# Designed miniproteins, single chains, continued (5), part 22

Each design is a single chain, and the fold is of that chain. pLDDT is the mean over its residues in the fold that is shown.

## One batch from the design tools (miniprotein)

Design m16786
Fold by ESMFold2-Fast:
Structure m16786 (fold): chain A 70 residues (1-70)
Amino acid sequence: MREEVLRLLSEAVSLALTDLDRARRLAREALELAERGGMPPELIEELRRAAEAPDPETLRAELVRAVEAL
């Protein structure tokens, strides 16, 4: 679970500035896995913020925070 979430987040970080739609999709997939896996509420909140980020720069920043919360 944790490793799969990290994989999705790492890919999303790489794509945040070049493919916003794909990065958001990966962030949502990571959020769904984290919720199903009963991961800490802090991580779930960071992932929700990433999925709702209004621009590529904000998305990347929130994704980095989510990785740090893992």
Scores: mean pLDDT 81

Design m16787
Fold by ESMFold2-Fast:
Structure m16787 (fold): chain A 80 residues (1-80)
Amino acid sequence: MEKEAEELFERGKEYFKKGDYQKAIELYEEAARLFSEIDPTSTKMLTALNNAARAYQKLGDLEKAREIQDEITKIIKESL
């Protein structure tokens, strides 16, 4: 489970580097989902979500990027 999430995250980074932002988003969101199943407040989940938001910005989907950034901020604030 955790290793599968790490592998998805690394593959997402490779697609992001080559400019395939849509595929990077798919991989980052799946990695974030798996990390969330392990620990809903994990730094790895938040990192995957932040990378998905950056990929949305590269595609020009600023609204979706903002939504993800707001969710990250909310999770951080609620983790007392």
Scores: mean pLDDT 83

Design m16788
Fold by ESMFold2-Fast:
Structure m16788 (fold): chain A 50 residues (1-50)
Amino acid sequence: MLDEEGFTEEWKKAGIKSKEEAKKLDVNDFSKLPLSLRGKATEIKKIAEK
């Protein structure tokens, strides 16, 4: 589901400069993201939980 290159480009457009910053997003921040990025953010959050 996550494409490393595509993920980086979309996250930069959303103001997230790195995967580390994306992992720090809270559920409330996820609601502010486009629907396509919300799915990716949820997966990254799940990885960060471990």
Scores: mean pLDDT 62

Design m16789
Fold by ESMFold2-Fast:
Structure m16789 (fold): chain A 66 residues (1-66)
Amino acid sequence: MTLLVTVLGSEEEAAAFLEELKADPRLEVEQLSPHTFRVTVKGDVAHFIGLVLRLIGDPRLEVKIL
């Protein structure tokens, strides 16, 4: 499953978020812009669901399921 994530806010906040995503070895992260990332989850559906629920709960993020 793949997500498109846009960080609302500064480039510094987006860079910090990118580093958090890159720290998870089950995620493949492609930077499309300073604020927008394509995130592909490698592994089980439960990990994907958990990630989606955490991200959509953050008002600083816009998340689209691809």
Scores: mean pLDDT 79

Design m16790
Fold by ESMFold2-Fast:
Structure m16790 (fold): chain A 103 residues (1-103)
Amino acid sequence: MAAKREEEERAKRALENLEKKIEELEKKIEELEKWYKENIEIDPEKAKEKVEKETKRLRLELEELRSMLTMLRYMYPEYEEKIEELLERIEELEKRLEELLEK
């Protein structure tokens, strides 16, 4: 039974799926940043309330992805470099959300 080769294919697909989810979150954060910039001058209170709510949700999604990547790094050390790259992307997205809340 070729169990090891099947596990490597599953790990690769799991990483591809996580990378796609990170790309989707990057787009959502970019859209939220653009929406906030356009709406902060129109209705500052409503704009801040929406950003706080969306930021809390997006932060939870980023934490879930971080947890999954950390587990994959432990299980498949051969993908450590790719996983570290994806973890750095998550950290940058977390910083962007923090900057939105400070404005």
Scores: mean pLDDT 82

Design m16791
Fold by ESMFold2-Fast:
Structure m16791 (fold): chain A 86 residues (1-86)
Amino acid sequence: HLQEAIAALLNKDYDKAIEYAKKAIEEYKGTKEEGAALLVLGEAYYEKKDYDKAIEYYEKAIELLKDNESLVELAEKNLKKAKEEK
């Protein structure tokens, strides 16, 4: 479901991206793939202008992706943008 979530996000189908990303989170609990799915959720909610949910999911992604410096930087950058939109 993670690949499907990413594909939906790239196609700007944010509702499908959210659906598939939530399924990926259930499949990949505690893994780096859960962190990637949380980033997809954050981005999809950001694009839908639900900045509160975008912030929530970016923060969760940062916690899981702590060992991946580049993904943490990406998530922190997107988190800052979401906070600035409020």
Scores: mean pLDDT 80

Design m16792
Fold by ESMFold2-Fast:
Structure m16792 (fold): chain A 88 residues (1-88)
Amino acid sequence: SSVEERVKRIEEKVKELKELYEKNKEKIKSKEIEEEVKEAIEEAKEVIELLTEPEKYGKALGGREALELIKEVEERIEETIKKIKEAL
């Protein structure tokens, strides 16, 4: 997939994570999960900003490095979603 397609997938996964957590936070009642959700969302936001606002961050991030960061963020979001589902 292109970097742009993967960025869109991250945005969709972040939305899914936010909605899943908000609907279930009363049942979860875990500070650890709350912190992981917040950290995953902030990490995804930073990676998206690095990829979508080149004027702000320059072109220092190569395609290989960009794909590696995308992969790490996708995995973090998926693992956080899994933890929420397992806590239910």
Scores: mean pLDDT 78

Design m16794
Fold by ESMFold2-Fast:
Structure m16794 (fold): chain A 75 residues (1-75)
Amino acid sequence: SVEELEKKIKELEEKIEELEREIERLKKELEELKKKGAPKEEIEELEKKILELEIERGMLLIELGVLKLIKEKLE
């Protein structure tokens, strides 16, 4: 139903928002680590974690886009 689709869209939007907040936090940490001259290994680990979360966000955004297109077609 459209109502079930709306719920799923809202849940995805909330998850994406949470991921975006986490990514922003980690990016700020990365900037601080670079500014302080932290070890390359520590910087690379954080960069990898940010990349993994960015990929996850990207996948959820694609799913959200697909669900929104399905909703538009049903209306």
Scores: mean pLDDT 88

Design m16795
Fold by ESMFold2-Fast:
Structure m16795 (fold): chain A 90 residues (1-90)
Amino acid sequence: AAAVAEARRELTRKGVEITDLMIEAYKAVKEGNKEKAQEIIDKIRKLTDEAVADMERRARELGDPRLLKAAEQFKKFVDNKIKEIEKKIK
């Protein structure tokens, strides 16, 4: 259905935005700016939570459990990347 395809496109778009922020966070870590890196990580967490909540809402409205699985995998991927960046801040 068009609505499921739209949901997947939106999740992909959010993934690109989050990837760009991850690059900025790594750059801040390399520059020794731990405060900026933490601010970017906090922004990544907020955007990830918003994207997951949107996918969970769409999954319920459309009755498509695959969107819930996509949201879960997306969150797990981002959480793992955040942990890698946080290890470099310490």
Scores: mean pLDDT 83

Design m16796
Fold by ESMFold2-Fast:
Structure m16796 (fold): chain A 64 residues (1-64)
Amino acid sequence: GKEAAEKNAEAAKKAAEAGDAAGASTSHYQVSLLGGKEEGLKGARAGQAGDAKGAAEGMVNAAK
């Protein structure tokens, strides 16, 4: 639900601040529960590419 999505977005932001791209890219399973699935997938791909900031932005947008 939305509460879990908000927690994932907070965790992604924190990981991005630490420079942890993998941590900012939360699991695809969690993304499947969010209304913004497309934005969550963008975040996951950015994290796999080492873009921690992009990963966090995607997760935040997916949580809206």
Scores: mean pLDDT 59

Design m16797
Fold by ESMFold2-Fast:
Structure m16797 (fold): chain A 85 residues (1-85)
Amino acid sequence: MTFTFKITDPSTVTVTIDGKYTVTVSIDDTIGELKKRLKEEYGVEPEFPLPDSATIRDYIERALEEGRVKKLSSGKKYKELVFED
């Protein structure tokens, strides 16, 4: 499963799953809140490698530390990370 995280400001992240399902959330929202948004908007229940209590920020930081980021790009107003699990 491919996760794309696009950070457009210090508090906002756009999450895309398999290039199909896109939601915009706070970077300080939990994985559980992200999963709830995906279920409500698309009816999908993706599995994440971190618990529902972890924040999206924690997920991004841990994936960078573990070398799980397949692609990283950045611009003046964004950072984009692609993860593959």
Scores: mean pLDDT 75

Design m16798
Fold by ESMFold2-Fast:
Structure m16798 (fold): chain A 64 residues (1-64)
Amino acid sequence: MEETRKEAYETAKTILGLDDEKAEEIAREVVEAGRRLAALPADEAARHAVGAELLRKINEIVEE
């Protein structure tokens, strides 16, 4: 999970050009989504819903 957080943070900083606060917030949302996916059964609809929620939150952070 720490590797996922660091990768998301670095991607937001380096590729998307976001500031430290937004990059850290995105990294936290990615980690939280990963934890939810790990707790779910292999249900594609439930997994898709977690992904859609993550994308919505990332868009809100970027648009701020």
Scores: mean pLDDT 74

Design m16799
Fold by ESMFold2-Fast:
Structure m16799 (fold): chain A 92 residues (1-92)
Amino acid sequence: IPLLAGQYYLNQGKYDEAIKYYEEAIKLDPNNARAYQNLGIAYEKKGDFEKAAEYYKKAVEIDPNNKTARDNLAKVYEKLGKKEEAEKVRKS
């Protein structure tokens, strides 16, 4: 239910509410890579690229084959000027 509530608020552009529900989702299931990915999206939408990178990195650590989370992490690293980190994520 928190994961679905988070997605609802994310789609409404209510990023603080989305973050709250995704934080509840990871508290219930700390290995939910999708919840971490969506936390990254919410923080990216708020312009907090450092927080977005932290959560995308966690999503990639849990599910290394998630190309979407990996691509989003690389994109956010590029926005932060971390070109070498972005390339490492793309090559793995």
Scores: mean pLDDT 84

Design m16800
Fold by ESMFold2-Fast:
Structure m16800 (fold): chain A 68 residues (1-68)
Amino acid sequence: SELDVVIRELVARINEIYKKSKSIEDFEKAVKELVDELTKDLSPEQRAEVERVAKTIINYKKIEEKEK
């Protein structure tokens, strides 16, 4: 489905963004911009799901950074 393709791209690009980011704040900003680009042509419900996945990944990375 279109949503599955977008989520697959989101995860792949989030991993690349994380490797290149110098701070968690830069990472969060870049991921937010990526979500906006990838969800432009999606329905509101599909957009919400992509945003939920992105927020979950960001929150886990924030926890990992605090535990270092």
Scores: mean pLDDT 81

Design m16801
Fold by ESMFold2-Fast:
Structure m16801 (fold): chain A 58 residues (1-58)
Amino acid sequence: GELEERGERAAEEAAKYLLQGDDEGAQKAVLEAAKGLSEDEANEITARALQKADEALK
């Protein structure tokens, strides 16, 4: 759904910042997308971003 699509875009954006070593940029991307989301949903976006960054390093 719309919320899931926004979360995926945020995870992708945050992953790009993580790959550049910009932890602050990654954190801001998650926080911006997490406005109006639950804490669990925000944590899921963060976990997904970390997974995307890890996979990109393979």
Scores: mean pLDDT 76

Design m16802
Fold by ESMFold2-Fast:
Structure m16802 (fold): chain A 77 residues (1-77)
Amino acid sequence: TEELRKKAEEEFKKGVAALKAGDNEKAAEHFEKASKLYKEAGDEVRSLVMLSLSYYAKGDMEKYQEYALKAGTLAVE
């Protein structure tokens, strides 16, 4: 699971870099990859955070808020 978390962190960093460059489509792809890798690693909270960021990059504010709230709810459990 450590290798999966490390790969997820790399994808997250690529997503942030793409977002800063204004490449929202690439940012969404990298955040989706990070989400899947965190889920495989058993990190549901970070997986949902990455998924919310993917929707943010796509401009889907409703899904962004939905998944951000789900992540917040799990984080207090």
Scores: mean pLDDT 86

Design m16803
Fold by ESMFold2-Fast:
Structure m16803 (fold): chain A 55 residues (1-55)
Amino acid sequence: SELRKELLRAIAEILRAIGDILDAELAGDEAAKAEAERRLAEARERLRELEKQLE
């Protein structure tokens, strides 16, 4: 279903953002970390909205 694809995309984006946060932390790149944290927050919110559509 389309909803399943959107859920998988949101989960994949969350995992990618977490990886980027860890990489930025290891590199000491505060700007990259802040950007990755922003993307993580957006992906989590998208996942929450998609979950509301499940029965």
Scores: mean pLDDT 87

Design m16804
Fold by ESMFold2-Fast:
Structure m16804 (fold): chain A 66 residues (1-66)
Amino acid sequence: SVEELRKQLREAMDELAKALGVTREEALQILTKELSKHHDEFMKMTAEERLRLMIEIAKELVEKAK
């Protein structure tokens, strides 16, 4: 569900902020910048697909920070 995906995104964003040593707001800016590389694809997605992509990118950024 969209509700469950939003919860997962909040948790992924908290982990990203922690991994990078930044605030949640700064982590959101970093995610938004990364999402801009996928702008055309993102605009064609459903709400659920957009949330899944955001979660995946946040998790990938956490792994790259290690």
Scores: mean pLDDT 84

Design m16805
Fold by ESMFold2-Fast:
Structure m16805 (fold): chain A 61 residues (1-61)
Amino acid sequence: LSEEILQDITESMLRMGITVARLSENKKDAIEFLRRVKKRAEEAGDKELAEEARREIERLE
């Protein structure tokens, strides 16, 4: 129950992070933002979403 709500929030944050990264002219800032999203997902226990954020970071690098 709580996990479902937390996952939805984390997923929304990840999608917003990806959008910000696409709009950013500075890849460093975009990567740092995505790292924060990944950290939040890890703290929430959402390993799948944390892994997705990690993949996006690698894609930008």
Scores: mean pLDDT 71

Design m16806
Fold by ESMFold2-Fast:
Structure m16806 (fold): chain A 96 residues (1-96)
Amino acid sequence: MKIDEEEVRRAIADMLLALGKKAMERGDYETAVEYYELAVRVDPDNAEAWLGLGKAYLKLGDYEKAIEAYQRAIEVDPDNEEAKKGLEEAQKKLKE
């Protein structure tokens, strides 16, 4: 068309991912969720954004949403060990 639409989406997702990480560093998990949700909406193939969303929900104690986010991260990147570990942790917390 072009500018490459996929390249633009990845750039926006990366920016939102960075903002989500900054929110996580501040302990602002609700804001982190907002940025990560926007990142996965812009680029649903971004496994790191799904992983970040799972981590943020886990910190908020929203274990069911954390499980969903980690499952999406694994669907995008089946070799993502952090997402597999996060999924196991969220599932254990939900069973408590």
Scores: mean pLDDT 85

Design m16807
Fold by ESMFold2-Fast:
Structure m16807 (fold): chain A 61 residues (1-61)
Amino acid sequence: MEEAERYARKGAEAYEAGKLEEAIEYFEKAKRLYEEAGDEETAKGVGLSLEEVKKKLEEKK
């Protein structure tokens, strides 16, 4: 879905900008949209990216 791809891209851009909390929000939205579309494989991929960003945020605390 174009909307899910857009949110995944925004998540990656936020991550590059060091905005980890925004990146988490965008990836969570992307994952949900892919799940609603029945694209479980892509949703899992986005979930892995989300987990990586969450780990980096935890390191900064």
Scores: mean pLDDT 81

Design m16808
Fold by ESMFold2-Fast:
Structure m16808 (fold): chain A 73 residues (1-73)
Amino acid sequence: AEELLEKGKEAFEAGDYETAAEYFRKAIEASDPSDPLFAEAAENLVKALNALGRTQEALAAMQEAAKRQAEAR
């Protein structure tokens, strides 16, 4: 999970927001919703989607992450 988050951050820094979003989605899938890594990956996914102009997908990703975190408690 952490390796996927790091690769996503690297792609984001390079301006490759589509690749960044893919890695952040994989990091989310590989992590437990109660793990701080999940929250960090979700926040970075929202940033990548917003950078792509995919604002509705960013909102949906944020809402889904919040729901999964709430259900994990």
Scores: mean pLDDT 80

Design m16809
Fold by ESMFold2-Fast:
Structure m16809 (fold): chain A 60 residues (1-60)
Amino acid sequence: TPEEQLQRAIDLLERLVKEGEEKSPEIAAKVREYLDKARQSTDPDEAVKLVEEAARLLRE
């Protein structure tokens, strides 16, 4: 389901954040905030947008 795909994307980004947090702890914290908001969101479209922002921050 789309919800399961979203959950897997969040889990993947959390793993990437953990690996990168020593180099950029401030970016890691911001990414985690977006992922936490995505998990708590009741709106799937909003959750997807939050995950996209988290991924964008991680690449900067």
Scores: mean pLDDT 78

Design m16810
Fold by ESMFold2-Fast:
Structure m16810 (fold): chain A 73 residues (1-73)
Amino acid sequence: MVEELKKKYEELKKQAEELRRKYEEWSEKARKALEGGDQVGAESARMLAEDYEKKYKELEEEAKKLKDKAEKL
């Protein structure tokens, strides 16, 4: 049971890291677009970055809940 929770935690954390990398990539693209005067491109890239941020944060919260449950049992 604890072993299964740890495996699920590691899997969620790995997925969160992948989404976080995409968030960082799109955040960087948004910054470069803004520096280049492309406000529309910067806004579009920020929206994509925000979507990835929400997704990885959800996975991180789920992973944290699983870790907390494993430690309380």
Scores: mean pLDDT 81

Design m16811
Fold by ESMFold2-Fast:
Structure m16811 (fold): chain A 55 residues (1-55)
Amino acid sequence: SMAEEKVRQLARELTEGASEDFREEMAKIIAKKTGVSVETARRIVNETRKELGDI
């Protein structure tokens, strides 16, 4: 969906190379701004990390 696409873009920009704690905080902010659930945002943030090769 468009909301999830926006979450992926924001996750890539805001969480690339970030710690897991920071990614969790970003997932909450992204969920609030994009309207997806925090669980969905967290999943997308973590998947984006794996796709980018971040630890």
Scores: mean pLDDT 69

Design m16812
Fold by ESMFold2-Fast:
Structure m16812 (fold): chain A 58 residues (1-58)
Amino acid sequence: MAKEIAEKAIEIAKEAEKYVSKEEALKIAKEEIAKLGIENKLSEEEVQEIIKKVEEEL
């Protein structure tokens, strides 16, 4: 579950990076991760781990 959300967030960030700066793409990805985290009832630690993986891939 968390791994699948991380993969989706990375795809979203990379797609956004084609049209906006890396900083804006990361912001968009963080907003999507927060939304998916609430919907899937992820812990705060799991959400932070996903954000870190997205930052490392950009």
Scores: mean pLDDT 77

Design m16813
Fold by ESMFold2-Fast:
Structure m16813 (fold): chain A 61 residues (1-61)
Amino acid sequence: MDVEKGKKYWEESMKAIDEGDTRKGYEYMKKAVEYYKKAGDEELAEKVVEDFQKKLNELNG
């Protein structure tokens, strides 16, 4: 269940960034990380942060 919620917030984060709402994207990214950590999946939590950082770098290039 927490993994499903993490995935949902990860998808919402990426969508918000694509729409130019970087603040909302960051808030959803934090939610995704929190749910993956609650699920004990630190690898997915770290990948969410990396994916978010990559998206931000693409917007700045």
Scores: mean pLDDT 80

Design m16814
Fold by ESMFold2-Fast:
Structure m16814 (fold): chain A 77 residues (1-77)
Amino acid sequence: MEEEKKKKEKEYIERLEEDVDGLEEAYEKGELSKEDVEAALERLRGLKEKLEKEGASEELLKKIEEAEKRLEELLEK
């Protein structure tokens, strides 16, 4: 069971990183608005709070925090 949970968390982290990369690229190309990025950041903040309450791994929480920081930096461009 724990191995299955770790595999799911790893897949989730990989997907999260891909989604953030795609969002950065789309924003830089003008395919997404500032409001779209702000909405994604809001969702990540809510997701972090939910996962923290559910006892998610420190690694997963750190990856979400890194994603939040990337989106915050993107909004400053």
Scores: mean pLDDT 77

Design m16815
Fold by ESMFold2-Fast:
Structure m16815 (fold): chain A 86 residues (1-86)
Amino acid sequence: MAAELAREAAVALFGEGDEEKAKELDEKAVELAKPLALAGEPEVMGRALLAALEAVAEVAEGELRAEAEAALARLRAQLAALEAAR
């Protein structure tokens, strides 16, 4: 479900107003996560997604940056939950 989380985070990041940008960056995030999704390792997927979201937060401005930070916080919580389940 890490790939689904990636898509959800991307959609949340770019909202309704930036549908064109959201589509482009969503495809890029999926492309980055694709090999890891095939590996079937949610932690590896989550870490790659963290890197992608951190890059977006670095480049994004204003509201998009705030949304990227929020998505990062949610993903970090998810990864912590996965680790605790071991």
Scores: mean pLDDT 60

Design m16816
Fold by ESMFold2-Fast:
Structure m16816 (fold): chain A 80 residues (1-80)
Amino acid sequence: GKIPEEEIKKRVPELIEQLKDPDPEVRLQAVEELGRLGDPRAIPALEEVAKNDPDPRVRQWAKYAIREIEAIQKNPETHR
């Protein structure tokens, strides 16, 4: 089933905190999940990661996550 919006709103702040984790694997997981959840409140944190993260994988996935969130916001039919 789809994750409820209330759970998304609760998880987004936790995932934004994980974007500051010293472990790149934790940051990568947070980036992937934020993109999947589609909450635009994550975009500023993801933009910082996309520009400044020392791991090129994390930077690239942050760019993908931003595009996914923007796509979900522009196309409500895919956000059910």
Scores: mean pLDDT 78

Design m16817
Fold by ESMFold2-Fast:
Structure m16817 (fold): chain A 58 residues (1-58)
Amino acid sequence: KEELIKKAAELLEEWFKNATKDGNADMIELLKELREKFGEISKISEEEFEKLIERLKK
């Protein structure tokens, strides 16, 4: 689960940087909300967490 959390955090940072460079304010706000919820996600099951990571990869 620690490895999954680390990978998801790296994806969120990459997506955040891309959204910032594009000047997409709506996407930046959405990604900030996801980063805040990410801490609470550590309490969900590994299976649910893996599903979330797959969605973020898109």
Scores: mean pLDDT 63

Design m16819
Fold by ESMFold2-Fast:
Structure m16819 (fold): chain A 74 residues (1-74)
Amino acid sequence: AEELVKKGEEAFEKEDYETAIKLYEEAYKLAKDSDPELALKALVNAAHAYIRLEDYEKAEKLAKEAAELEEKLE
């Protein structure tokens, strides 16, 4: 899952936001039950990529999920 986040970050740097989102979503699915900190990072990064694509509805949804997960980790 960590490698998927890294590949997503590389895609984001290349402005390939669609590929970045796919990699972050896969990282989230793999990490959500085993590594909540990594799952949180994947959600935040995916939301940022959706903002870049101007898909504000999906960005808001993922940002809310990330905020809820962060509260549970504190």
Scores: mean pLDDT 80

Design m16820
Fold by ESMFold2-Fast:
Structure m16820 (fold): chain A 81 residues (1-81)
Amino acid sequence: MDLIEQAKEYFKQGKLDEAEKLYREALRRAEEELGPDHPEVADALDALGDVYKAKGEKEKAFELYNEAGMIRLRAALDKVL
């Protein structure tokens, strides 16, 4: 079972703290293995945003969603530049 699958299961169970820890570890690994601007990094940031939104931390969720959006924008620009 990979970190994303385990985190997704914890999120479904309402175990938000456990989901957050696993999504943060998945984010770290994606950044190390694929680079900080890879779409998988953006996906992990969106998942963390969903966790914080579920916790009621809307401002932190917004920051994470914005970071994911900026990564996807940079990845898209790399294909046209």
Scores: mean pLDDT 81

Design m16821
Fold by ESMFold2-Fast:
Order: C-alpha cells, then structure tokens, then sequence
Structure m16821 (fold): chain A 62 residues (1-62)
C-alpha cells in the first residue's frame, strides 16, 4: 500500500495523471480502511497539483 502511494505521487510529480489515477483506483478496489486512507491522501495531493498547474497556465497567458 505505501509503495503504491509513493509510485502514484511520483507519477503526479511527472505530470502523468493517467497512471496516478490508475493506482488510486487500485487502492480503492482493495476496499481496506488503510488503502482508502492512502487513496484519499493521494487524491488531495493530485487536486493541489492540478490547481497549481491551472493557475500557472492562466498566469503565463500564451
């Protein structure tokens, strides 16, 4: 579980949201309290990173 969390965070940092989302789905499918908690932590981190990317893109104005 912890290894899957680390891997998902790595994909988020690389901007590979598709791979990160697949790992989050895997954690939810495990249906354990621990896996759900880890999936929520990753989800919050992805949301924060996605917001930063949208803000940066709008501020730069192409």
Amino acid sequence: IEEIKKEALKYVEEGNYEKATELIKKLFEMKTKEAIQKAMEIGVYILDEAVKRVVDKKLKKK
Scores: mean pLDDT 69

Design m16822
Fold by ESMFold2-Fast:
Structure m16822 (fold): chain A 93 residues (1-93)
Amino acid sequence: SNAQKLLEEAKKHIDKAKELVDRATQAVREGRYDEANRLIDEAEKHVKEAGKLIDEARKEAQTPEERQAVHRLAVDSVAVQMRIIGIRVEVDL
């Protein structure tokens, strides 16, 4: 379905953002704040793209299963956004 294809693309962006946030967390632990900032900026771009795809998938969703998948991925997106905010706060200290 169109919703499923959009969700699969959104998930790739969320997975990439999670990877970048994990790398940024490690960079902060090692005092590499410039690298952490670059990684978080890239992660934020992926989260924004995922958000657009999730919104499109929500409009295309025809089944309860598709609506549940949209909800689940939207929750994952919010969790990644919270981690990005946390790293930005630590770097600004």
Scores: mean pLDDT 90

Design m16823
Fold by ESMFold2-Fast:
Structure m16823 (fold): chain A 64 residues (1-64)
Amino acid sequence: MKEENAKRLEEQAKRVKKLLEEHKDDPEMRKKIAEEAFREGLDFLLSLADPATQAEWLAAGEPE
């Protein structure tokens, strides 16, 4: 893909995955990391993400 938004989304997703892997022993930290990243990239994630990611985003947005 040559779109800037696609590159940003992909980079953000990789960063989130890395952070989640680093904090696999800390479910509370993993949850906060996912909530923060998903909310910031909601527009892009919903545009290019799969249903699982969309569900995670909705769950993260609801409890606040």
Scores: mean pLDDT 63

